# Ledger of designs, part 52: designed miniproteins, single chains, continued (4)

Each design is a single chain, and the fold is of that chain. pLDDT is the mean over its residues in the fold that is shown.

## One batch from the design tools (miniprotein)

Design m13782
Fold by ESMFold2-Fast:
Structure m13782 (fold): chain A 61 residues (1-61)
Amino acid sequence: MPSAEELLAEMRAEAAAEPDPRFAGALLAQITYAERERLSPEQIRRARDTLRADRAAALAA
């Protein structure tokens, strides 16, 4: 399972590549929250998966 540092690095890369500023902002906010609150790798992964699902739903609409 990826470490918290690896998951946060993936989320930063995803935010940098995200064309929609709304989803990019949501990723950056979640990264900041995860670092501040010292979230576990599982909590970070779950938050990332939720944001990815929200983006996929928006693209499907």
Scores: mean pLDDT 79

Design m13783
Fold by ESMFold2-Fast:
Structure m13783 (fold): chain A 77 residues (1-77)
Amino acid sequence: MEGLRLLSLSSSYLRQGQYDLAIRLGRQSIRIGRDTNLLVTGMGLYTISTALRRQGQYDDSQRYLDESQRYFQQYLD
């Protein structure tokens, strides 16, 4: 429950243009979801990737996107 709530807040701040806060909450969501919820972890990584892309951090954004895709693939398996 807590991981999903942090992810929801992270997404809200992302939509408001509060990218640093979105990244912070996304990282907290990943910490809680890691090894317990692949979908929450994947979504958190995707949110961080989007925030980094909006800040012009394209290389870091791509690395988080690639990691997010790996978690989504594990979830679908």
Scores: mean pLDDT 81

Design m13784
Fold by ESMFold2-Fast:
Structure m13784 (fold): chain A 93 residues (1-93)
Amino acid sequence: GEALLARLEALVEELRQAVEEGDVERAKALAEEILALGREIMRLGDPEVLARAAELLLEASRILDENSDDLELKILAGVLALQAGVLALLSRL
C-alpha cells in the first residue's frame, strides 16, 4: 500500500503542475491514471491506505475543479470526488 500511496502523491503533484501550465491533455491523462491507481488501492482493503487515498483523490478533484473551465476536466473532477467518497466509506468498514 505504501508504494501505491507514494505514486498517487507524485501523480497529484504532476497534475497540479499540468493544470498550472494549462496542459489540458496531460491533466486528463494524469487524472485518468489517478483514477486507475485509486481502483488498485481499493482492492487492497487496508483502511489506513484507503483513507489516505481518499484524501489524495479529493485534492486531485479540487485541483481540476478550481483551476480549469474545461468541461472534460470538470467531469473528471466529479469522478475523482465520487471515487474518493467510495474509498472513504470503505476505510470505515
Scores: mean pLDDT 86

Design m13785
Fold by ESMFold2-Fast:
Structure m13785 (fold): chain A 74 residues (1-74)
Amino acid sequence: KKIALVVGGSGPEGQKVIKELNEQGYTVIAADTSVTPEQAQQLKEDYGVKQVIGSGFVNTLKEKQGVDEVVVTR
């Protein structure tokens, strides 16, 4: 199981990256500066995103979750 963190995942470019990572077998965690509950629900339901969180904690997530890839789309 490989985990990827996508920063800016709620935007159209971020959604494209999430889809490509899912196709490569990654479990995706999405991070964005501001995310509405509706956007978080959409990402989980439509793109299979495991978790949606605010930005500014990338190193902590990598250390705690064993993140294999970090992608910044902004």
Scores: mean pLDDT 67

Design m13786
Fold by ESMFold2-Fast:
Formats: sequence, structure tokens, C-alpha cells
Structure m13786 (fold): chain A 65 residues (1-65)
Amino acid sequence: TDQQIQQVQDQSDQTIDTLRRIYDDRIQRYSRSQEERDRLRQDMDDSIARLRQTTNSRIQQIQQQ
């Protein structure tokens, strides 16, 4: 249903926002080299991409029901 799709999207968006906030904080406060910042940014991007792909698959499955 549309309500289930909205719930899944909202949960995904909240998780992504939380991940960005945590990684941004770590980059700003704890990393002192460009290499460390690049690694953290890459980890964040990979995590977000995987989460989005999983969310899209779940939404597609709900739409087929």
C-alpha cells in the first residue's frame, strides 16, 4: 500500500540522515588527514547506496502486491 511505501521511504531517509550526521561529525572532529576523510566519505557513500538499493527493492516488492 501507499502507506507502507511511505513508511519504508521515511525510515530509509531517517537512516541516511543519521548516517550522514555521524560521518560528518567523525570527519570534522576525529580525522586530521585527507586520506582519513576520503575513506570515511567513501564508506558513507557505499552504505547509503546499498541502503537505497535495498529500499527500492522492498518498495518494488510492495507495489507488486
Scores: mean pLDDT 80

Design m13787
Fold by ESMFold2-Fast:
Structure m13787 (fold): chain A 90 residues (1-90)
Amino acid sequence: MEEERRELERLVRDFLAFAETFVWLEEKRKGRELSPEERLEAGREGIEFARNFHIGILKATNELNDRQLRILEEAERRALEELEREVRAE
């Protein structure tokens, strides 16, 4: 469905934005550019945070259901694959 596709695409972008933010915060904390392995670790933590944040919002609004969980799991999977691809390409 078009709505589910748009929702998934927005979540993937949001998860990747959190990945980038966590990488940036870790670079600030360490005072240097991260290695590829450190970038993957920080990015994964950002994606996990984004997933948990969205679950928290859905729980607070009483909108958490199996469909939303499935979409979040797929968004996490796609974001992790994209993060690994970007780090390995650079």
Scores: mean pLDDT 84

Design m13788
Fold by ESMFold2-Fast:
Structure m13788 (fold): chain A 74 residues (1-74)
Amino acid sequence: MEEKAKKIEEEVKKLEGVEDVKVIVMSPQTAVVAVKAKSEEYIEKLKEEAEKIAKEAGFENVQVEGSTKAMRFS
């Protein structure tokens, strides 16, 4: 499962407008993808593309968070 998360992270990092990305595996079927965009104009596109990449990697339940601010994880 961690190998799938790493592949998702690498593929999302290739997208235009990505400053940083973090993938959190919550379960074998559930992942959270947090993307830091270079500007707000990229957020909606990056959220859509990141969800597609994560689902193609084998996660059925994907939560995508997009922001231009510093990423904060509790």
Scores: mean pLDDT 76

Design m13789
Fold by ESMFold2-Fast:
Structure m13789 (fold): chain A 103 residues (1-103)
Amino acid sequence: EEEGIIKAGNEAAKLFKEGKRDEALTVAGQALVYIVEKHGLNSKDPKFYRDFFAVVYPLETGKEAKSAKEGLFYFLQNGVKRPALIVRAYEAGKASGKPFVFE
């Protein structure tokens, strides 16, 4: 699970760097939808962004993922750098209808 989420964030970062922004947001969004649904997070809550990161940061082996500049946490914090893009990623993930797959 942890490795799958890190891998999704790294793939999203790669796609975003290549200019494939819609595909990047969809990949990140699929992992976002999985985490939101599994942990019962409310995307309409003003604290959603904070609560989401409180889950993702420890799930990605904590400080290691952040320090290595990889994973979903780092992508959303540094790759997109805007709260509006995390909402767009969530919407793209939901619209895709594709289940998040991890090893």
Scores: mean pLDDT 65

Design m13790
Fold by ESMFold2-Fast:
Structure m13790 (fold): chain A 98 residues (1-98)
Amino acid sequence: MEYYKPNELLKKVLEEVGYKGDYFTRDEIYAAVRDYILKHNLGSKDPKDQNIFDVSDSPLKEILGKDKFDASQGKELREAIDKYVEKVTPEEVEKAKK
């Protein structure tokens, strides 16, 4: 299993939705971003645009590089988040457990 260290900006998003620690899997990071969107009700108010999220007033604006994000473009979300994480070795994860 691969672990990643989020940068300070992404770490704030994870911590706000209850994710603690310094190392996360990609699935945990993606789940935390989705939980953040749901917690702050960043989704479109128009049923026609259910995949559009207004992130302008959140840290996600910097992470995604846009004021509005289309979640139907799952590849775009993954590529944007990947810019804000550093892959860590299994040895670094084991040291953090001590």
Scores: mean pLDDT 71

Design m13791
Fold by ESMFold2-Fast:
Structure m13791 (fold): chain A 78 residues (1-78)
Amino acid sequence: GPYSTDDELVRRQVEDLTERSVQAILDGDLPKAAAYYTAAMIAATTASDPELSKKLIEEAKERVEQAEAEYKARQEAE
């Protein structure tokens, strides 16, 4: 459904933390990536709409998995 301004702020927070995790994966800093990913998961659970929370968790997992696949492909190309 349509989300409130507060839920939009939660979405932006989750997207920012996920982007930081993705960048850390691509930089090879796996502990930092794990910390940001954990923070993103916790932030996603603060959404008032359970469907938004579920969607944010799914999107964050997909982005992190894509970054991990890219990092692995880069290592295999070396």
Scores: mean pLDDT 84

Design m13792
Fold by ESMFold2-Fast:
Structure m13792 (fold): chain A 103 residues (1-103)
Amino acid sequence: SAEDVVRRFNAATAGKTPLEAVRTLIDMVEEALKNKASKEEMAALAAHAIRTLVGYDFPEEFVEEARRLFDELLSAPNDPEKIQEIARRLLEVLRKVEEYLES
């Protein structure tokens, strides 16, 4: 499951421009929030977001914020409301990256 999720995420962002990749990540996090994705799925998505931000050489501040949220997800209880809270904060980071690219 986790390996299949990672493969699906990699395929979704592969070959995209930086802005297209970030917008794809935003769509993926929004869909995960809508579907009340598990802690495992949300952590895999956060890990993919970090890899994407690093791969496109985005500012370290965004990468570090995403890493902190990933660590918080791994440490969090398996509480859907807490997972959704962290996921919304990840969405805010991705929105800041989108705004950075549009400026």
Scores: mean pLDDT 82

Design m13793
Fold by ESMFold2-Fast:
Structure m13793 (fold): chain A 114 residues (1-114)
Amino acid sequence: KPTVVERMKQKIKELFEQALQLVADDAPLAEVRQVLDQIAGIVREEVLILKSDLSKEKQKEMTKLLEQAADVLVQGYREVEALRAAGAPAEDRKRVLEEMARKVLEIVDAMVKT
């Protein structure tokens, strides 16, 4: 369902852009976490739609990809939290968010091929 994937990718890109702006503005970590939780929610919601037409075996593959996306978001948030605690510049924290965005979008592309 290309339209569902296109919508999901666009929303994910917009939310990562929002997270990058929050980091640039030195916003509280709770606000960055809230945006990342929104990304996780979108991926979960769209995966439920994509799974409806799949075999049980392909549904397991899709669930594994969903878990991989969740792990990327959790690990990336922990890295941003650690960098902020260490007094690292916003550029280093933004680099982590950009890498998270790349990995999450790569996982979304893998979901389409499942």
Scores: mean pLDDT 84

Design m13794
Fold by ESMFold2-Fast:
Structure m13794 (fold): chain A 83 residues (1-83)
Amino acid sequence: MEKLEELLKKIEEGAKPEELLKEAKENKDEGLALLIEGYKKAGASEEEIRKAAKDYVTFRIELLKRVQEALEEKARQQKLLEE
């Protein structure tokens, strides 16, 4: 989570695609690395790459929050069902 939030801040501060790709590879985020490399190969602008990376990272943060909330709620409900 914290690494994704730091990455989102870097994107909002105008980080270059090369820096974002390096961060993705260091964090072993294959999806983000593939997205950045794909956009670069397609000739996308730095702004288009940053927007795509921001949308991806934001989606990942929200997904992780929802998964964590669902797991916590499921565990809580199982305890309630056990009386």
Scores: mean pLDDT 78

Design m13795
Fold by ESMFold2-Fast:
Parts: structure tokens; C-alpha cells; sequence
Structure m13795 (fold): chain A 80 residues (1-80)
């Protein structure tokens, strides 16, 4: 069965909240929100692979990679 759009919509909401937290200087909250987004995207990837939807799985993997890079940058700011 194809993936529902709900997990991706929730991902956008989490990303927007993380961006707002970062702009407010709340790096700890931004990191936590991005980690929740990664967890959801990993579930989306697993579900996509189970459904035979390789395109959605690749998109999720690319987004997870980008978010991990962003978390690393925010962790550097938090450590200062």
C-alpha cells in the first residue's frame, strides 16, 4: 500500500518548529525537534521499502542525511 501523506506533513511541521526554535536561539529544542523528524523519516523509509516505494524511501534517506548535518551544526552552537 502507498504511504499516507500524514507522516510527511508532520515532518514539515516539526521542521518549521525546529527552524523557529533555532531563530530564537533555543538550539536544544531545535535539536530535539530535528531528532523527532529523523525518527519519523526513518519510519517512513522503512514503510516505503516494505510497500515497494523506492522513490519515497530515497527521498526520506536524503532528508535524514541533510537533517543529521544540521543537528551536528546545532550541537556545535550548543557546546559553546
Amino acid sequence: APLPETPLSEGEALYNEAVRAEKAGDYATAIALLEKLIARLEEVKAQSLAAGDEVTALVAEAEIRRLRERIAELRKKLAE
Scores: mean pLDDT 79

Design m13796
Fold by ESMFold2-Fast:
Structure m13796 (fold): chain A 91 residues (1-91)
Amino acid sequence: ELDEKLDKIGKELEKLALDPSKFTLEQMKELILEAVKVLLERAKKSNPKNEKLNLEETKAIVTDAIEKLTSLSEEEKKELIELVEEELKKE
């Protein structure tokens, strides 16, 4: 079930990278937040003993996905990365 959520999020991020014109900035923010939540849930299930490493790994994966969005300005990418950092601070 969690693996299905990860696969779905991965496919949505791939669709965004291939055709970003089909997504608004608001939809991108929603997708990125969902990706953070799903990846963090998987990290907690796979390795509950290393919370700090799980947060670092989740941030790296999502940040890499954001950086691949060539249709976004550097300011927009920074806004999305800050959104990821704020969500991770919530646990």
Scores: mean pLDDT 74

Design m13797
Fold by ESMFold2-Fast:
Order: C-alpha cells, then structure tokens, then sequence
Structure m13797 (fold): chain A 98 residues (1-98)
C-alpha cells in the first residue's frame, strides 16, 4: 500500500529532472551550471527517498520528509524552466502515479 502524496511528490521530482535534463542545452550557459547542480541535488534526494521507501523498517515520516525535500528542490529546478516545460513535467508526473 503506497502513500499517494509521497508517490506524487517523487513522481513530480523525477519528471521535473527528466524535463530539465532534456531542456538543459536550450538554456544560457550560466543557467546550465546552476541547473546541473540542482538536478544532481534533486537526484540524490529522490534516490534517498526511494531507498527509504523500499526499506520496510524505515518510518513513513522519514520517507515523506525525504520525498517532500526532493519536491522542494524540484520546485527550484522548475523556477529555471519555461512554463511549457514545467506543465509537461507535471502531466508526466500524474501519468506515473496512475
């Protein structure tokens, strides 16, 4: 039984990273360096959340905290992307939790 809010947070973070990586070469070089750092930080949080979620001994509060930290970092990534790319990432995230 998977918590929908945690799954949506992780799906959103993953979709935002995927779209950011696809769009990276279209951004100005100064923004590309900042974006690469944010993508790496978000990926680390997503990986930690997934490992915590896969471990049945991990408290649900810890999994939720890591998932929401990943979502918060993904929101910083979204701030550097065009609105159209952000909307595509959000649509992709909804499809991942169906």
Amino acid sequence: MTDYAVDMALATAESVIEQAEKYLDSLPKEVQEKMKKLIEETKELVEQAKKAKADPTTPQGVVATLAYLALDKAMEVMGLLPLSVVLEALEEAEKKVE
Scores: mean pLDDT 81

Design m13798
Fold by ESMFold2-Fast:
Structure m13798 (fold): chain A 89 residues (1-89)
Amino acid sequence: EEEELEKAREDLVARAKHLLEKYTPDQIKERLERIKKLIEENAKKNNVPYIPSLAQLTYEAAIALLNNDEEKLEEVAKRYVEIKKSGGL
C-alpha cells in the first residue's frame, strides 16, 4: 500500500537525519561498511540468507540523503517495508 511506503520513507528519513547530526559523512560510510561486513560474515558462517538490518537501512538512507539520491532512498524504503512484513525487523 502507498501509505505504508510513505510512512516507511518518513521513518527512515527521521532516523537518517539523527545520524547526520551525530556523525560526519565519512563516519557514516565507515559505519555502514562495518555493518554490512558483519551481516555478510554472519550469513556465510550460519548458511542463512543475507537480510539487511534496520541499522543498515538507516545508514543507507543517510547516504542517499547526503547524495540527494531520491531513487536510492525509495529503494531503501521499499526494502524496509518488505523486511518488516516478513518479520525480519
Scores: mean pLDDT 82

Design m13799
Fold by ESMFold2-Fast:
Structure m13799 (fold): chain A 68 residues (1-68)
Amino acid sequence: SAMRKRKEELERIDREIRRIEERIEELIRQMRENPNASIDEVNRIVGEAIRLIGEEIDLRRRKEAIKA
């Protein structure tokens, strides 16, 4: 049914958001554990975190569109 497929899609989006949040926490942990990280390492970690935050925003927007 359309309602079941919609619920399954929302559950898939929620799982992807959780995966992104877990990856962001891992990146924060890497920064916390390496206070002497090189500028290149910092830029890599920050760049990945910003990209992931953008992906989470897009997924949350998609979730709201589906719920509307």
Scores: mean pLDDT 87

Design m13800
Fold by ESMFold2-Fast:
Structure m13800 (fold): chain A 81 residues (1-81)
Amino acid sequence: SPLEELEALLRRVEEAARAGDLEAAKRYTLEMVDLYAREFPDLPASSIANLRAAVEGAKSPEEALLLARLIVHEARQRLAA
């Protein structure tokens, strides 16, 4: 399921953050943004663009991880509605 794919990518972001790998954390979180946008096509393009910009602007793996967790949280809420 898309949620299982997002949770699998989140685990990769968590691994990258533990390793201190900013580029890997950002890469996996951007893959999560792409999957999130594809699964919820009714989301405003501006919201997805803003989320992508926030990930690209992340200055630490921990910042990328916070955004990755936000994506999973929002996806869970949308599927529960």
Scores: mean pLDDT 88

Design m13801
Fold by ESMFold2-Fast:
Structure m13801 (fold): chain A 91 residues (1-91)
Amino acid sequence: MKESFKSESGVPIELTLSDNLSDEEKKAAIEQVKRIVEAFEKSLPEGSKLESVEVEATSRKLADGTTELFLNLKFTVDGKVVERRSSFLIK
């Protein structure tokens, strides 16, 4: 599944979800992606421009039934791609 949205600063974000997630899991993924993008943008030096973000999300069921999401994020900053990885648990 493919979701297109913008960060709080208006940066376009493209999120690809590998599995069919629930609406709550999708919402959690979108919210987490927005937080990661905001933190990354805040870390950029003055004058640098975040142009776009591409995110691939995969999921795994843990033994207790909790879902773990893995995010691979590609940030385009001043024409260069910077890759980051993150994971979080959805209850």
Scores: mean pLDDT 79

Design m13802
Fold by ESMFold2-Fast:
Structure m13802 (fold): chain A 74 residues (1-74)
Amino acid sequence: MEPSAEELIEEALKELEEKLREAEKRGDSATAAVYRRFIEELRLLREEKASVEKIRKAVESAHTYARELEADVA
């Protein structure tokens, strides 16, 4: 079963925007730049009406990268 592609992007964008704000609050410009890049990629996927599977993989990659970055920042 697939949640809508738009719903996946909306939830991912909300989470990434919160992580972006937290990174900016910590003064971590490098991590903030990475989150902005993921946000831009997800917005492009939404505009292109990419498949749910492609969006899921992009979201999973973003979360994996975020965890690695946060492990270094935390």
Scores: mean pLDDT 73

Design m13803
Fold by ESMFold2-Fast:
Structure m13803 (fold): chain A 91 residues (1-91)
Amino acid sequence: GPVERSEEQKEVIRYTAANLRAIGALINLELLVKQGKAEPLIKEGIENLKNGEKMSEEELKKIIEYARTVEKLDEETIEQLKKIIEEMEKK
């Protein structure tokens, strides 16, 4: 039969899936930058993130707007995206 999962295991799976979706959105944004199709604020934000530099508030807003409107990420995944960006900015 199907594998029965505990509520704790289901939570870990949801968290992992949200992280993978958020990483996928960042990969898609980097591909847009490489293709010369990204808006200037998205390009600058992704370049800053790749260099471990803090994004401006406007750059972050544009990236989140893309994630919500183009990638159609849910709010849980968007919160994980924000956490990943913050972690990358600390390096």
Scores: mean pLDDT 79

Design m13804
Fold by ESMFold2-Fast:
Parts: structure tokens; sequence; C-alpha cells
Structure m13804 (fold): chain A 58 residues (1-58)
């Protein structure tokens, strides 16, 4: 567990649910929706960038 405050905010309820939806859409090969939810899960912060990088190159 890293910084509780910002880490919890990043994964607090909505972000976690958005991450789950992104995974579901990625499995359905709906990359446009998966990408949008990935960015919402990480917000406009580094979390979104990390998700985008993993998504593009994984």
Amino acid sequence: SERGAQGAAFGAGGSLEDGRKAAIYAEKNDLQKAGDYFEKAGGSREGGAIGGLAFARM
C-alpha cells in the first residue's frame, strides 16, 4: 500500500468500477469504450497514462 490518501482516491469505488468495465470492454474487443473507461479509472493523472501504455502495448 502506497500513499493511502491519493491511492485510495485513485481506486475509490468509481475508479475500481471503471477499471472493471474497461476490462470487460477490452475482452469484448470494444477498444474505444475500454480506452475511455481506462482513462476514467486513472483520471487525467499518471494512472490514466499507465493504463493507456499497458493497453497499447500489452
Scores: mean pLDDT 54

Design m13805
Fold by ESMFold2-Fast:
Structure m13805 (fold): chain A 64 residues (1-64)
Amino acid sequence: LSEEERKKLREGARKAAEQKDAAAGLAVGHEVQRMTGGDGRAVAEAIAAGDAEAALEALDRSLA
């Protein structure tokens, strides 16, 4: 993933978590799975919980 793609995913995840937007969280999780094959579910769950820090940590782990 490019730095720009990482930035877009991080911004999307943070915004969705701040809004507790479960639908946006699922969309971010699906995008992570599609691009990396990683744990998009963990990102989606953190977003639904409104935990932006956990969402970003799960995202960074999936992108490593």
Scores: mean pLDDT 77

Design m13806
Fold by ESMFold2-Fast:
Structure m13806 (fold): chain A 63 residues (1-63)
Amino acid sequence: MSNEELKKRAEKLIEELSKLPNTVLTIILKDTAEKILDLLEKNEVNEAVKKALELVEEELKKL
């Protein structure tokens, strides 16, 4: 997956989380997604960043 595709996924997560009520869980998930996007913007892409993105996506599905 390209860095551009990962950025689009992170942006989509931030948009979806922003539509949800401000609970502690949604605040943490949104903060995490924003930090992932920042790392992707800095080209700090590694396996851990990709796995963190996938974990936030899975947690959003549970909300």
Scores: mean pLDDT 80

Design m13807
Fold by ESMFold2-Fast:
Structure m13807 (fold): chain A 89 residues (1-89)
Amino acid sequence: MKKEIEQEILESLILMWISIFKRIAPKLSEEEKKELAKEVAKLIAKLLKEIEDEALREKLIERFKEALLEAGVEEEFVEELVKEIREEV
């Protein structure tokens, strides 16, 4: 597969998971939101490791952070998850 296509697929998969989170999270309790956030963070972190563009990785991490905050996830928990993602990438 062409490298450019692989990178576009990875970005698309990350954006898909962020979109799923945004759609589902508002329907969940606070604890369920945290559990979903953890699972999505694990999936996104694996995909982010394969993204070669550092600026794109940062943009995707920030987009996920925004999604978590918009869904009402506790700010301290969001900061911890983002830190864990950055440490894995």
Scores: mean pLDDT 85

Design m13808
Fold by ESMFold2-Fast:
Structure m13808 (fold): chain A 77 residues (1-77)
Amino acid sequence: SLFDKIDELIKQGADGVVVRIGSLLATSKKPLSASQIAGDLRVSQSTASRALDKLVELGLAERRRGPNGTTLYSGAK
């Protein structure tokens, strides 16, 4: 499951922001923008965007284009 993969990342010493965003995406029923994620976790949008790029690279998050070209993120299946 996505939670098992996130737990493995924690055990491997992954960046805490990557882990926190992964957990948020795993529990979210709706796609979220980087700005929404940054606000929810109280981090900068730059920090959230870098962590999201890492999660997408690892196959733990999906990136899609939303309305008005806003990038939206969801947890991978």
Scores: mean pLDDT 78

Design m13809
Fold by ESMFold2-Fast:
Structure m13809 (fold): chain A 84 residues (1-84)
Amino acid sequence: MYEKKLLIDMSSLSEEEREKAKEIVKEIAAEVASKYGVKVTVKELSEDVLLVTISGEDKEKVEEAAKELEKKIKEKTKAEVKEL
């Protein structure tokens, strides 16, 4: 099984922007999971940091899903995204 992790840093966002970003991240995660046939888990590590884990049996699909997640989160939120 292959795995990619993205750290979503919302520390620069207002409280309202953080709440909205969390909802957007979960929506994007569900969309990308369905599109690529991978598992995507969103875990809240703190009030301002999310951990997104992408896992699957197909390495290429996991890598493409991670790239699309990073791109869409950056486009739709002001949060910083870091690949772990």
Scores: mean pLDDT 86

Design m13810
Fold by ESMFold2-Fast:
Structure m13810 (fold): chain A 93 residues (1-93)
Amino acid sequence: EELLEKARKLASKVYYTMLQLLNAKTIEEMKKLRDSLEKLVGELQKVLDELRAKATTPEEQAFVDRLEQFLKDAQVLIDWAKELIERYEKEKA
């Protein structure tokens, strides 16, 4: 129950940070949000690893699977932001 609530809160923070990153208007804002998202993804991954080890029902397994897919989506966004930041900085340098 505690781990499930922790996972839900972290997932909510990841989702909100993803939305902010998609709406970022400056490279400095993108860098800050990317760093925040990476930290939150790392924290949620640790919680999911604990939940996966303790998952005993199909419902619990399905919940972990859904959040693992969500983390993969978050990682795609992180990678996209890294590439965009690098391209922008190379063009300015």
Scores: mean pLDDT 85

Design m13811
Fold by ESMFold2-Fast:
Structure m13811 (fold): chain A 73 residues (1-73)
Amino acid sequence: MSKQQVIDETKQYIIDAGRQIAGTLPDPELARLVVEGAREAAEDAAKQMSTLSLQQAQAAADALKAAAQASLA
């Protein structure tokens, strides 16, 4: 897997997690803010990961996915 694929998959994972959380919220304004926050977090993660080696990017991706899963449980 290329570093760009790891970054892209991590961005998508963060956005999808944000959308899942937003989908459970009864308040559409709060739901919108959650989705926007997820997009910003995904973009920031992508920028940080672009400065890392492939191994470091993969480790960061795994850590972010684990943290997101814990937040959704």
Scores: mean pLDDT 78

Design m13812
Fold by ESMFold2-Fast:
Structure m13812 (fold): chain A 89 residues (1-89)
Amino acid sequence: SREELIARVREIKARAEELLKDVPEHYRQLILDGLDEVIAALEAGDYERAVRNLDSLIPALKYYLNDPELIAEVEELRAEAQRMAEEKK
């Protein structure tokens, strides 16, 4: 559901905040703001925008977090958002 996706992004954001503590503020804020944009898109029911924002974020997450499990969870969330976008068209 949309509510479950939003909850998952919020959990990912909380974990990212902890993992990014030693990353320069500019890059940390870019990633956290990007996750907030995904949450806002999901809250609006705009799954296409959520997918676009996730596609922009995933390379940065891979570079700065270096956490394969968290990246896999983000990629799964992207796939589910894409499915929801297609089902609403």
Scores: mean pLDDT 84

Design m13813
Fold by ESMFold2-Fast:
Structure m13813 (fold): chain A 78 residues (1-78)
Amino acid sequence: SEIEEKAEKFRDLAKEAGADEEMAEEAVEAFLAGDIGTGEVLAHVVASEARVLGKEELAKEMEEVARELAELGKKAAA
């Protein structure tokens, strides 16, 4: 499904950036559960870590994918 593809992409980007993979998975699980607020907070932390690690392009991609996950999660929860 589209949400599963975006979830995997977010995890892959976090891994490529060297960011916290466990927190990335928690963010994804929150979005999949319809807990958009928790998903957004955790995704922001992981993307910010990627930026601190000098992976600004990956951080921007993670922020984009997180926005897509939030929209898909809202739709699934409705």
Scores: mean pLDDT 86

Design m13814
Fold by ESMFold2-Fast:
Structure m13814 (fold): chain A 80 residues (1-80)
Amino acid sequence: SSAVFLSWGVIEALRKVLPHLDEAARPEAEALIEEIRNAKTVEEVRALAGRGLALVRRHAPEATAADFEAQVRALEEAAA
């Protein structure tokens, strides 16, 4: 399903960001990964991906945030 595809892709993208996040932000990112894993609709995954982008923008280098945003955008386009 589109939700499963998008969910897996966003989880993978967040996992790649984990080493670049402030250590204090990693528990929030891990909790978000579990929320995405339990999401049932594309709309829920998109909302959680938006929360992930906000987290990455706040707690990771700008280049890492830009790369994550581009990956999420590509995944959302492919899921549409």
Scores: mean pLDDT 86

Design m13815
Fold by ESMFold2-Fast:
Formats: sequence, C-alpha cells, structure tokens
Structure m13815 (fold): chain A 96 residues (1-96)
Amino acid sequence: MVVESPYATGAIVLAAPTEEEALEAGRQLKEFMESLKEVKRVDVRLTEPTHLEVVITAETEEQALKAMEAVRQRAASLGLEVVREVTPAEIKAAEA
C-alpha cells in the first residue's frame, strides 16, 4: 500500500579552487540541470566559500542518477572535485 512514486533526490558536494569559480560553476550547473525536462528541481548552494552542494530532484531514481552523472562530467570540465555523493537510495535509507 506504500506504492506512491516519491520523487527521487540525490546530492553532490563539489570543491572549487576559489569562491569565484564556485559561484560561476554553480550558476552553469543550475542552468544546465534546469534545461533537462526530467529534472523536477535543482538547488545549488555554497556550504562553504569553495564548496558547492547540488541537490537534484527527479521523478525516478534512474533520472536522478543520470542527472548526477551529468553534474560530475560538467564539474570535471570546470576543474571541480567531487567531495561527496549521496544517491537517492542512500537518502531514502537514511530517512528510514
């Protein structure tokens, strides 16, 4: 009976060399992700001056994982390092 399709949410934390690079990368990543029709919501914020948190919400876990892969590829091209990734399955498990 708990078979409602919840939205899938994943998160990636990225590190940039400078705050300016972090802000620029955050803007580009948000615009890129918002262009994908399968992405319901994307939230990009600085957790520290050089650290970006990208939170992606999609209709399915598969779509969220594909969006996370796209973020990783874009981040690498911008010279960012992936500090942490949290998959939709891990978020769901952590919330019990």
Scores: mean pLDDT 75

